# Ledger of designs, part 68: designed miniproteins, single chains, continued (2)

Each design is a single chain, and the fold is of that chain. pLDDT is the mean over its residues in the fold that is shown.

## One batch from the design tools (miniprotein)

Design m6337
Fold by ESMFold2-Fast:
Structure m6337 (fold): chain A 101 residues (1-101)
Amino acid sequence: MAFEAERFRAALFLKTMADYVREKSDSPEALELADVLEKGANDILAATSVEEFRAVADKVVKELEEIAKRSTDPEIQKIARLAAETVRDLARRLELEWKRS
């Protein structure tokens, strides 16, 4: 139950950020960020276990951190970092709840 709620929140957050990025810019960097965010949302929704969620979250965080490091656009850097931090925090919360259960 908690897993499904947090999974849905993470996916909704990433999808909303992807839509925002696409609406604001059609630059190659913005399109790449939007694609990573949307794929991340879809992959999180497809995860059927906390273990799968952790694997997807770790991959998404690494991809977002890479975009933030190599982007020259401050807005792209900010969005990528915010998304990475949010996904990391959620994954940590779910992992702690799963280990306690």
Scores: mean pLDDT 81

Design m6338
Fold by ESMFold2-Fast:
Structure m6338 (fold): chain A 66 residues (1-66)
Amino acid sequence: SDKEKLLKRVEGLKANLKSLYPSPEVQKKLDEVVKETKKLLEAGKPIQEVESEFLRKVSEVLFEAE
């Protein structure tokens, strides 16, 4: 399903970013973004909106880390 595909991409991106950004603060923020993304999917939000919001929040976390 599209939901399962998005969840796999979200988890994969999180794992890759944790390897690139070993900061505990950044990793904690990424964990929170993933948790919120899963919550939005469970709440029945449209997949495209959830994916856009996820990418926006990840970008904000990485921007703040720099």
Scores: mean pLDDT 80

Design m6339
Fold by ESMFold2-Fast:
Structure m6339 (fold): chain A 87 residues (1-87)
Amino acid sequence: LEEKKIEGKIEILRTIPESLRAMLEAIEKIEKRRLEKLKKENPELSEEKIKELEKKLEEERKRLQELIEETERENEKKIEEIKKEAE
């Protein structure tokens, strides 16, 4: 009974960072498509302004990636604690 609950908790803790990574990849693809559409619809936009937008999007993705990595590390610690308690 308790063992099945522990397995379920571990699976959830591992699944959360994986789901967040998948969401981040989906967001990146959407952002790339939007940026290409912006370039196509607004050919008068300077290359410098486009690079500024790209840099801003890259910085936001980097911050989200760091948060996901921190969540993964915290969840791995929790998994270790759960496994030690189950021994």
Scores: mean pLDDT 78

Design m6340
Fold by ESMFold2-Fast:
Structure m6340 (fold): chain A 73 residues (1-73)
Amino acid sequence: AVLPTVDLSPVLEEAEARAREALLRGDEEGAYEIAYTSLKQALVDAGLPEALAEALARREAERIVARLKEELA
């Protein structure tokens, strides 16, 4: 059954894996773009308005990249 719950876990795992690869290549901007794009799409697919999805994806992408940089240190 499909629930109205926003579950970003599988999308986050895939986005984090790709962002981690970008960071390992020294491409911090690419890692950010990957996280942002994946989150925005997932939020829109979950039924959030585009403007809200963009704002939340930008904020969360910053947090993900910062966390991954700490994990790789």
Scores: mean pLDDT 76

Design m6341
Fold by ESMFold2-Fast:
Structure m6341 (fold): chain A 88 residues (1-88)
Amino acid sequence: ARDAQIQALMRRAAEAAAAGDLETALELVRRALELAGFSEEEIELALRAVELQLRIRRAVAAGLTPEERARLEEEARRLEAELEAFRA
């Protein structure tokens, strides 16, 4: 039952992200992670990773330079690695 709710929240988050609604996407991801039993620290790291990924996608669509893209992608990878390390 909770898995179905988590999946529904994540689908809505993806739709909000595709529409450019960053605040709604982050709020839905937070709710999904809370239902999944993640800690406050894990949720904070995951939200930072999601926010940065959404910003990268929007910036790329707006004509981000290759140098700006590389910097944002590097920051995103470091944040994702930090989140994975928290899980380990």
Scores: mean pLDDT 76

Design m6342
Fold by ESMFold2-Fast:
Structure m6342 (fold): chain A 79 residues (1-79)
Amino acid sequence: REELIKKMEEGLEQMEKEIEELEKQGKLDLAAVMRKFYEKMKELLEKMKAGELSEDEFFAKLKEVYDEFNREVEAILAA
């Protein structure tokens, strides 16, 4: 669990940098969608760290958040 938490925290740090880069490029719609995804992932990680979610529950919810994110990104890119 501690290694999973560490990897997720590292992933969130990288995602924040990617959001900043999108904002610099003027891709504000994509940046907003990615920030929404970032905030949802951060909330799930905080709940897992607090013992409110099992590892299985965390991955199930993470998949839902990821699937929603992909749909929103595809909609923006297709427009």
Scores: mean pLDDT 79

Design m6343
Fold by ESMFold2-Fast:
Structure m6343 (fold): chain A 79 residues (1-79)
Amino acid sequence: MDKTIADVALTLGTVERVLRRARGLSPEVRRQVEGLVRQAIFLVKKARKSPPSEAIKLAQQALETARQAQELLDRAEAL
């Protein structure tokens, strides 16, 4: 349970930072980042409604999706 809560918190924090940073980027990059953010939020919502065993896996997927959004943002800012 604690790991699921931590993964959810990290996901939401990453999503907030990514959205703030994406404001200055091209519309195409912003669309891709927003797509990943929506997927991460969907997985968090699904995890909260799921049994503990499924919630852990969904929370891990949400965190990984949020990290993918951050990596895409970091790559776009480096160009």
Scores: mean pLDDT 80

Design m6344
Fold by ESMFold2-Fast:
Structure m6344 (fold): chain A 102 residues (1-102)
Amino acid sequence: ATLTQSPKSLTVNVGDTITLTNTLTPSKSGTYTVSLNKINMETGEIELVGSKTLEVEAGETVTVSFSVTMTEKGTYRYEFIAVDEETSQVVARGEPTTVTVK
């Protein structure tokens, strides 16, 4: 599977809302869960922002987006991860978006 996420980086203020988008193209038909994780770069703490479960055919491209409101200053990485529900294996990861909150 391939997973492409956008945007690549953002500098924002506390109270701003951002939208993070991924496109998933699996190499195998199946049921996939696409999750967005937030990683605090200072502490290493990982939080689940949201997830969506989708039935997708091999070579089909699906788009998943989540909107996130920035509540605290810091540097964060947001990563989309696609899991094959049949195998419970991570099949694709997005290139993480770096968000600097001022």
Scores: mean pLDDT 85

Design m6345
Fold by ESMFold2-Fast:
Structure m6345 (fold): chain A 104 residues (1-104)
Amino acid sequence: PLSEEERREILREELRRSDLSALELALAAIERGFADGLREVAGLPADEVLAALEERREELERLARELAPELERAREAGDLEAEVRVLEEAYREGYRLGREAAAR
């Protein structure tokens, strides 16, 4: 898997080029984390990962809505490092949920 430093740099580049809303960015980070966590523990193929994401859509969207206001505040402040930290938190929470889904 990507290191924290590598993931942080990718997030910085994505944020510089992105027209996505805070909610869309948070959801994308959570979904990426979920897929990585699920795949790491269970080794599932892409179609099964997509099915798991669909099954958990409501939960992942709820989490994204909880994190979006923090990301919006960071964007309003022009604080790129704060945006990266919120998206790393979103990814980490998704990763935790993905690992839990793989264990059940």
Scores: mean pLDDT 79

Design m6346
Fold by ESMFold2-Fast:
Structure m6346 (fold): chain A 99 residues (1-99)
Amino acid sequence: MEEMREQIHDIVNEMLSKMGRIMVDNGVDRRRVDRLVGRAHIEARIHSYQGDVDSLIKIIDDFVKTVQSDPRLSDSGREEIDRIKNEAIAQIEQIKEKG
């Protein structure tokens, strides 16, 4: 149980780190990026205590929708963010299936 939570936390942290870097590289304000990423970390942590993977996936999807609404993101940046999201969700679901 604890090992599964740590793996999920690592996946979410890696996802948010990669997405934050893409946002900054595309000219999104660093303070805005830090605020969005920080909020997503807090929400993901709260849901991980419940073991609610479906809520965690929803938080990830809602975060990505918020990020994708920024007009500063390039088409390539949007595609990479979506790819990172899909990879993170697949990894989380694989951990749930094995637990």
Scores: mean pLDDT 79

Design m6347
Fold by ESMFold2-Fast:
Structure m6347 (fold): chain A 92 residues (1-92)
Amino acid sequence: SPLDAFLAALRAGDAAAAIAIYRAHRAEIDPAELAERLPGVALEVHKHGSEEQRRAALEVLRFLSRDPDPRVALAAEVALGVIEIEEGVAKL
């Protein structure tokens, strides 16, 4: 599915591919299903991914935090907040 392709690109650390898939297939992606699955996938990448994969995930989450669907935007903001808490302090 387009959602599975998007999440696979996110796990692979390919922010450009993930964003391109989302833009091309937004109408075919259920916002509620994305919102349910997104925080878990983002946290998985943050805990177990490379530095490149973590950087790509943050880029994708920042993109989704601006989504016109409030479920998607809120899920992305929650994922970003959880990642920040896991880091303990601001990344300066």
Scores: mean pLDDT 82

Design m6348
Fold by ESMFold2-Fast:
Structure m6348 (fold): chain A 72 residues (1-72)
Amino acid sequence: DALELIARALEAMGVDPARAEELVAAMGSERNALQMVLAEIRYYLETTEVSEEERERLEELIRQLEAKIAEL
């Protein structure tokens, strides 16, 4: 589920996961929303200090986002 994956990515970056639906609507497609959160999570990892456990979780989310985008 693209919406659930977007919500998890937002939550991992400290953003309200309830915004996932609004993001999909604003971006016009699930693909566009997934690509945006993928770019944002990569930027977050470059600019934000995170724990080892958080880094592993974010890297797993990146893999799941990439796989989901490939299916669309």
Scores: mean pLDDT 83

Design m6349
Fold by ESMFold2-Fast:
Structure m6349 (fold): chain A 70 residues (1-70)
Amino acid sequence: MEELQRQFEKLKEEALKLIQQLEELGLLEEAAKVQKLVDEGEEQRDDLQRAIDLYQEAVQLGQRALQEAE
């Protein structure tokens, strides 16, 4: 449980940092998509594995958007 919670918190921080980076680059639609996945992860707090999967998807989407912007 504690390991899953730590992973959850770390992925959330990474997703939030990616949202900020996307916003700084003017990629507001991409930032909004990452934010939506983060919000969905928060709603799934009773299912930590589902929440982790959603945050991981958010991080992957954000990283892809940054790479495509180059």
Scores: mean pLDDT 78

Design m6350
Fold by ESMFold2-Fast:
Structure m6350 (fold): chain A 110 residues (1-110)
Amino acid sequence: SPAMEKIKELAREMKKILEEGKKKAEELVKEGDYEKAAEVIKETLKKVKELLQEMGDIITENNAPLEIQKKLQKINELLIEAETAVKEKDLEKALEYIDKAIKELDEMLE
């Protein structure tokens, strides 16, 4: 369906943004630049939240399968946990939640 194709397109874009943001943040953590790493994670999460909102609108408007709705909710919860970890200055935990979100997006693409 066209709606499912658009959902998968958004999932691929979100995954790419999270993977690129994770890689950049991990490089900055390795360099000891925790402040810039936190900024990269915040910017990454902001961009992905905008795409997640678009995906949510498509899911709602097209009455997508319950399994897709549950995956969306799980990804949203993981991104909120990542934002909380960044606020608490736990960058390792934030990157762990980002990795879990990437895995949930991979499952949507299977």
Scores: mean pLDDT 89

Design m6351
Fold by ESMFold2-Fast:
Structure m6351 (fold): chain A 95 residues (1-95)
Amino acid sequence: VVTYTEEVEEELSKYENAPEAEVTRVLAKYSSETGAQYSLVEGYLRDIETELITKHLEPELVELVKEAKKAIEAGDLEKAREILEEINKLIKERE
């Protein structure tokens, strides 16, 4: 079994200095496509969401990030992805 933890870390590190839209897009892709271990995706999304809220995300986006987290906690990765896609759209609209 491939350790998705290390693969996710390597992929996200490519976007450490990227716009929030790019980071959320990568997170949405991983939450949708991995399907392997929900707990790994949950852990990474939790950490990245916390960092994005603190450093980069505008207060208006915080509520959507919280909704994505709730969806992940409920085991609904598809809904979490949809919410992350919505966050990405809002970031684009403010471009």
Scores: mean pLDDT 54

Design m6352
Fold by ESMFold2-Fast:
Structure m6352 (fold): chain A 114 residues (1-114)
Amino acid sequence: KEKIKKLEELIKLLNDKEKYSYGQILKKMKELGLISDEEVEELKENLLETLESIFGDKEKAKKITEILLSDEKTEEVIEKLEKELNMSREEAEELINIILLSLKEALELKLEKL
């Protein structure tokens, strides 16, 4: 079943966070035809809402969203979070883990409904 294969590929990409950042994963999903442009925009909005809920600051959430959606390696994303938002490496890594898990859960729910 093609639907199961798509879910497995998405899970595989999300579990490979050491190779791919959040922005790189979204780009790769789009290149593989696993997600539409409209679905990418929906995921970006969901990310922003999640970050706003976590930090309670809309402007801070926007800045974090921009950094997380950059087409850069995970290590470079961590360095930007440390430098621009004064996060520790541990805090930046934990944030990335939470966001990737949230993306995985949202995509699993979306694919199950189809």
Scores: mean pLDDT 73

Design m6353
Fold by ESMFold2-Fast:
Structure m6353 (fold): chain A 90 residues (1-90)
Amino acid sequence: TLAVYTPANNTKVTAKKGELIGFPVTISNTASVPQDVVITVVAKVNGKTIYDGSVRERLAAGQVDSGTVTVQAPESGTHTITVTITLSAA
């Protein structure tokens, strides 16, 4: 089956204005067959959507893909970051 592994959603991060905050994301196809998937990513900072996009990818049987979703701190202080990754059949 398809699986998504991310750090905890609604993570509070203290950062300086303009600092880049990276969230590692791993997706995997644990099935014995290749799967064509649509990967949808929504990133929010303090509840405001800053990124919303999707990409189509083919994951081979047992394939694990890792990446980083990067958000920029809008101001100095503590921010609540939410990253939602959704996998669906292409």
Scores: mean pLDDT 72

Design m6354
Fold by ESMFold2-Fast:
Formats: sequence, C-alpha cells, structure tokens
Structure m6354 (fold): chain A 65 residues (1-65)
Amino acid sequence: SLEEQAALDVLVSLGLTEEQAKEVIRRAKELGIPLDVLVEAAKRLMEKNPNPTVDEIIEEAKKLA
C-alpha cells in the first residue's frame, strides 16, 4: 500500500536496511501497531542506538502504542 511504501522509505532513510524495514512493517501490522507509531519509535530509538534490531524497534513501538 501507499502507507507501507511511505513507512519503508522513511525507515530506510533513517538507516535501516530494506530487509529490516520490511520485517518491522510486517510485524507491526501483525500486532496492530499503526505505521506512524512504528516510524516514531524507530526515530526515537535510533537517536540512542544507530543500529537497532527488529525486536528492539517493535518493543519500542509497543511502548508508544
């Protein structure tokens, strides 16, 4: 979808690989986490950790959702 493409582009621009970005989007959708919340969580986490794991991004997104 257009929303998924927008989230993917932002996540990659933050420094995630395309594979990591696709995986965090997939898991956020499975958990019902809005993609805007996912992007905000990734931005906040990457201010302190420039190379986060998929699991770390999802845990941060859960706290914001």
Scores: mean pLDDT 86

Design m6355
Fold by ESMFold2-Fast:
Structure m6355 (fold): chain A 74 residues (1-74)
Amino acid sequence: SRREELRARAAAGLRALVALAPRVPDEYMPQWTEALRLYEEALALLDEGAPLAEVERVVDRGETLLQAVRAAVA
């Protein structure tokens, strides 16, 4: 389902952020911290039964920030 897909994406994003944490440059810590907050927010919204469109917007924003952090670590 779309809900299961969004939950999997949020969980995968959190795992990626945790794995990247020791390698993130100080100047990208704000982006890393915001991505973590967004994925945690997405999981909370899913648990609250929020509209999937709202959850998807939060997950998409988290993924955008995660990509920026990944580029900084490469």
Scores: mean pLDDT 90

Design m6356
Fold by ESMFold2-Fast:
Structure m6356 (fold): chain A 66 residues (1-66)
Amino acid sequence: MAEVEEARRLGESAARAVKNTAEGEGIPLPDPELIGEAVRTNMRALGYSDEAAQAAAEAAKEVMEK
């Protein structure tokens, strides 16, 4: 539980940083799927479980879609 919750927060934070930068600079937002895959890959590289990495990717994608 704690690992998945932490991963979701990290994914949301990463996506918010990307969205805020793009929106503030007038740059088009990247495809939400691409950001989700990048987050998933990075979380796995950091040693998170597949479940936690996927949760982070989904949370990041949701932030990018809003």
Scores: mean pLDDT 80

Design m6357
Fold by ESMFold2-Fast:
Structure m6357 (fold): chain A 60 residues (1-60)
Amino acid sequence: SSGKEVGELFRLAFDGESKKAAEIYKERLLKEGVPKDDADKKAKEFEKGLKKLGETVKKL
């Protein structure tokens, strides 16, 4: 409802800074020879997955 609740969700979703984790994941994919476009898409999906994991744990 409020911006404070949204901030809490972001903190939970970004436990361990999911955006930085996705950047590290992308870097590794690029080193493994994955094309830049594919690496970008996979990194974005990884970030989304980390956010969803934080929400899932909260509902357990």
Scores: mean pLDDT 68

Design m6358
Fold by ESMFold2-Fast:
Structure m6358 (fold): chain A 91 residues (1-91)
Amino acid sequence: SLEALRARLRQLLAELRARIAELEALLAQTTDPQVQAQLQAVIARLRALQAAADALLADDSATPAQLRAAILDLEIALGLADIVIGVIKVI
């Protein structure tokens, strides 16, 4: 249902906000310029996805296809963020 898709997108946005906060905390803790540049690039991409998903949730005309595409984009991005966080934590 549309309601279920919107609820899932809202849940993924909450997870995205948590990952952004964790990446920003890691950025604040690092002094390596290469690691800083990589973290900044990842954070920027995640924030762009957050803005796009927030805009879609605000749009009463959003189609199920658009919501499913946004859900997939966020799930992929969250997986990549978890990999980045895991790698950076051992540096």
Scores: mean pLDDT 88

Design m6359
Fold by ESMFold2-Fast:
Structure m6359 (fold): chain A 97 residues (1-97)
Amino acid sequence: KPLEELNYDEAVERAKQRIAEAEKNKDDPTYPLELADAYEELGVIAMLREDYDKAIEYFKKAIEYYREFLKTVTDPELKAELERRIKLLESQIEALK
C-alpha cells in the first residue's frame, strides 16, 4: 500500500539508495539481506509497472543475495524462512514468464 501513495520513480530511487547504503556497509554480515530486500522491492515495482522482464531480472538478483546471506546463517528457523522466500521468488519468476 505504500507504493500506492508514492510515485514509482521515487520508490525506485529510494530502493537504489538502499542498495548504495548497503554496499557501503559490506563489513556487516547482513548486507546481502539488505541488498536482497531492496532488489525484491524493485522487482515488485517493475511487476506493478507491467515491466515483467525487469521484474524477473530484479527477483533473480534478490535470490542471489538471499542465497549469499543463507551461507552465513546457522539458525535453522531463519534458514527455513530464507529458503521459503527463495522458493516464493522462484515461483514468481516462473509465473511472469
Scores: mean pLDDT 80

Design m6360
Fold by ESMFold2-Fast:
Structure m6360 (fold): chain A 81 residues (1-81)
Amino acid sequence: MSKEELLKELLKLVGEVMEKSPVSPEIFELAVQLALALENKDFETAAKYAEKLVELLESNPDIVPEEVRKKVRELVEKIKE
């Protein structure tokens, strides 16, 4: 998959988490910034927001299922390649 496809898949997973559970305003803000960076085709900035978003999601294991956290980590590792 391209980096754009990986970043879009990450944003989709974050959207699914937000639909099922209330998230912090910081997670919501980072998801918005990631979406805007992707729309502008600024993949370097999108990757930075993705890394921050993953860090916050891993810090909240009580609201994000382990299966989702694992998939999010795998996507970010592929994006960093």
Scores: mean pLDDT 74

Design m6361
Fold by ESMFold2-Fast:
Structure m6361 (fold): chain A 93 residues (1-93)
Amino acid sequence: SLEEAREFIEEVIERIEEMIEKLEEKLKETKNEEAKKKIEEAIKELEEIREELKEMLEDDEMPARELILRAIGLLLRAIGLEEDVELVLKKLD
């Protein structure tokens, strides 16, 4: 349903917010300039994903199925960004 699709998007937004908070904490603890740059780039992209999800919640025309599929795609992109940061941090240790 459209209501269930919107609830799912809200859950994805909450998860993205948690990812941003975790990366902001890692940024505070990181002394390596290359690692800092990668974390800052990931935070910026996650903020863009969050904004896109918020715009989707305001769209009264998009079908529930399309909302869910787009939200899944954005969530997978966000997870990939977090994994890329972890890989870079591990390599620089």
Scores: mean pLDDT 86

Design m6362
Fold by ESMFold2-Fast:
Structure m6362 (fold): chain A 56 residues (1-56)
Amino acid sequence: GRSAVLDFIKKQIGDMYDSGMSDDQLKDLAKELGRMLQQGATIQQIRDVLNRYRLL
């Protein structure tokens, strides 16, 4: 459900913040993830976006 996806996102963002991701990168990520959630994105699609931001 949406709750499980949100919990997954929160954990991943926390891990990325602890790894030194900038506030600007976090804002861009949050905007993109928000749009994806409105479109019913899968956990795999969310992982792909998170991995893209990790490799910036």
Scores: mean pLDDT 75

Design m6363
Fold by ESMFold2-Fast:
Parts: sequence; structure tokens; C-alpha cells
Structure m6363 (fold): chain A 77 residues (1-77)
Amino acid sequence: DELEKLKKEAKEYAKKLHETGDQKYREKLKETLEQLLKLSRSYALSVAGEILNEYVSGELADIVSEVFGPWSRAQRA
């Protein structure tokens, strides 16, 4: 249930980011994927894969890399 809720939120933020380009949704998507990762790595990867397949976006790929890369967060301000 919690995982499914977070999946829906992540997909909604990805859609809004794709539609508007608003950086607010970029940050919300990143936070939601980080929460998913803490609960289930395999499920989080599945959700990230679905988002990348649907939108095929370099920015979305960057967000996924930031969440799943062990050092990527250290590279951000």
C-alpha cells in the first residue's frame, strides 16, 4: 500500500515535470524515489524504469542517477 502510494506520487511528479519543466517537481520526484529506495530497492528501480520508459528524458535519467548512485548526492549543492 505505501509502496503503491509512493509509486503513484513519483509518476505524477514525473508527468508534471515533463509537462511544466518546474524544478519543484524535480525535487519532489527525487524525494519520492529516495523514500521508495529506503523501503524497497527492487520496487524503486522498477518505478524508476517505468518513468524513464514513459518519458525518455535526460533530466529524469539524471534524477534516477542521483537517487541510486551512492556518491551522486555528494555532488549536489
Scores: mean pLDDT 75

Design m6364
Fold by ESMFold2-Fast:
Structure m6364 (fold): chain A 85 residues (1-85)
Amino acid sequence: KKEKLLEEIIKILEPVADKEVVESLKPYFKELEEKVKLDKVQRLELEFHALGIAVMERLKKGIDTEKVKEALEKAEKLVKEIEKL
């Protein structure tokens, strides 16, 4: 089930995401949601992409690199499971 896998990915990435980047992206995704009626899966996909950007920015800054890499490896395994669906 794609929805459950996306929720698991989000839970893995949230703790290692750059909070500043996440907050800066919120207004853009809110505007998109207001203009386009997104279903639950589409909203989770947007949240996943926002967290992915925030996690990569944290990795570029060299903050908690070992924890970030571990979270990315776990997320990649779940992304591959979505691709098999």
Scores: mean pLDDT 79

Design m6365
Fold by ESMFold2-Fast:
Structure m6365 (fold): chain A 87 residues (1-87)
Amino acid sequence: MLSEEQRKVAEELIELAKKLEKEGKSVEEITKALMEFLKKTEGFSLEEKITIAIAVAYEMQFTYKNKKVGLAFTQVAVELEKEKKAE
């Protein structure tokens, strides 16, 4: 589903989230760190960043059964959708 470039960003985000989870960070703290990482990520539209966040949230929660990281990516998708506004 994700392009090769989008998947590379997804893998970096997953690695960051798992490191923070191991450090005992809350869902909110993980979400904030992922948002800051995405702000520094060049070459992707806001819509592409939302697509990455949704795809990772779904895979982490339902495929990998990591509810904490899955919830953090769900929060990232929600925050990015707010940035996009209704239109």
Scores: mean pLDDT 81

Design m6366
Fold by ESMFold2-Fast:
Structure m6366 (fold): chain A 62 residues (1-62)
Amino acid sequence: KYSLIAFPKDVSYEEARKLLGKTAEEALKAGGRLFSGEPVGTIVDVFRDPVTGEWILRVEVG
């Protein structure tokens, strides 16, 4: 089960990538917004949405 957190497209790749292995709560405090699911779990993946240009952080909920 996964949740998704979105970051603005103007956030740098380095800024987005440093959130790998951090908690959903830390990502939200860093300016992310909950896109789907629950704000609990560990960030396991970061990719750029090709449609919006936003960074999408995949959160493993467990």
Scores: mean pLDDT 81

Design m6367
Fold by ESMFold2-Fast:
Structure m6367 (fold): chain A 94 residues (1-94)
Amino acid sequence: SVTVTLTASGNTLTITATNHDGRSYLVQVVNEEGRVIGILGVPPGTSTVEVEISEKDSGTYYVRVLDLDGRVLATSSPVTITMGGGSQTVTLDV
């Protein structure tokens, strides 16, 4: 499984992914339009990336876990992000 936390602070979205499996994955964060906002490689353990996002980009996002060939293995339930503050956590079974 992969646990992903999205933390909004000012104009920065921090994506932290913890991979509890012995395999490496890719994680994508996508908006309602399907645009990829952030992507990170996730070997076993914890990986973090920061992306700059406008405070006006508050809204609904989805987390995807992909294999290393870019095939989608799992997609989260919708996650509401409010820029300027807060954290949301999802766990995806892969």
Scores: mean pLDDT 81

Design m6368
Fold by ESMFold2-Fast:
Structure m6368 (fold): chain A 80 residues (1-80)
Amino acid sequence: SEIDKLIKEMEKLVDEFIEAVKNGDREKQEEVLRKISEIYDKINELKKKATPEEQKRIDLEISRITLKYENALEELRKKL
């Protein structure tokens, strides 16, 4: 489905963000964060049209990816 493609792309972007943090690539970090934000907004718009059961599935997937993202932000904070 379209939403599953967006979720997969978001996870890929989070992995790219983590790598950019490890490499100290500030420009890449900024670029990837903008892309993550755009995909997150698209997922939330599609989620509004989903069934409650599907919304729960989407929320669990996003929570997993968000935790991964939060861990990367904590690592970035330590380097500032």
Scores: mean pLDDT 83

Design m6369
Fold by ESMFold2-Fast:
Structure m6369 (fold): chain A 55 residues (1-55)
Amino acid sequence: SLSDQVYELSLEIQRAREEGRSFEGKAGDITVKGEFDPEGRLTSLEFKTSPPPPR
């Protein structure tokens, strides 16, 4: 479910911050990518929307 995706993404973001590394996750139609430095500062953040299939 979307809630499960958001929860998993939040955990991945937290781990990436703790480890000073990049992360990638998906919430619905949005892919979120980011990068943390070794001090836990967010240095990059990108959102990409996947287009829905034609109706």
Scores: mean pLDDT 78

Design m6370
Fold by ESMFold2-Fast:
Structure m6370 (fold): chain A 96 residues (1-96)
Amino acid sequence: SLEAAIAGLRAAAEAALARFRELARQLSDVGDTENAERAVEAAEAALRDPAAVAGHGREAMDYLDRASDRELAEQAKRELGLLTLYVLAAGMLEAR
């Protein structure tokens, strides 16, 4: 059903955010605490405010670009990309 599809996308977005938070925790563990915390705040805002998801996603990306551990930052960017995609897809289905 449409309702099940939307619920599935929302659950997938929340799962992506949970993986993003774990990667941000690892960034904090290696000394990027401020960038990690700000990136999480922006990613959480992207999930809460689908109308501004692109802006919040860019903000989270900017903080990840400042992180010293590039491998962890790139993994976090992949989860952020999935989060953004799921939020946008759910919003498109809800607008029908």
Scores: mean pLDDT 89

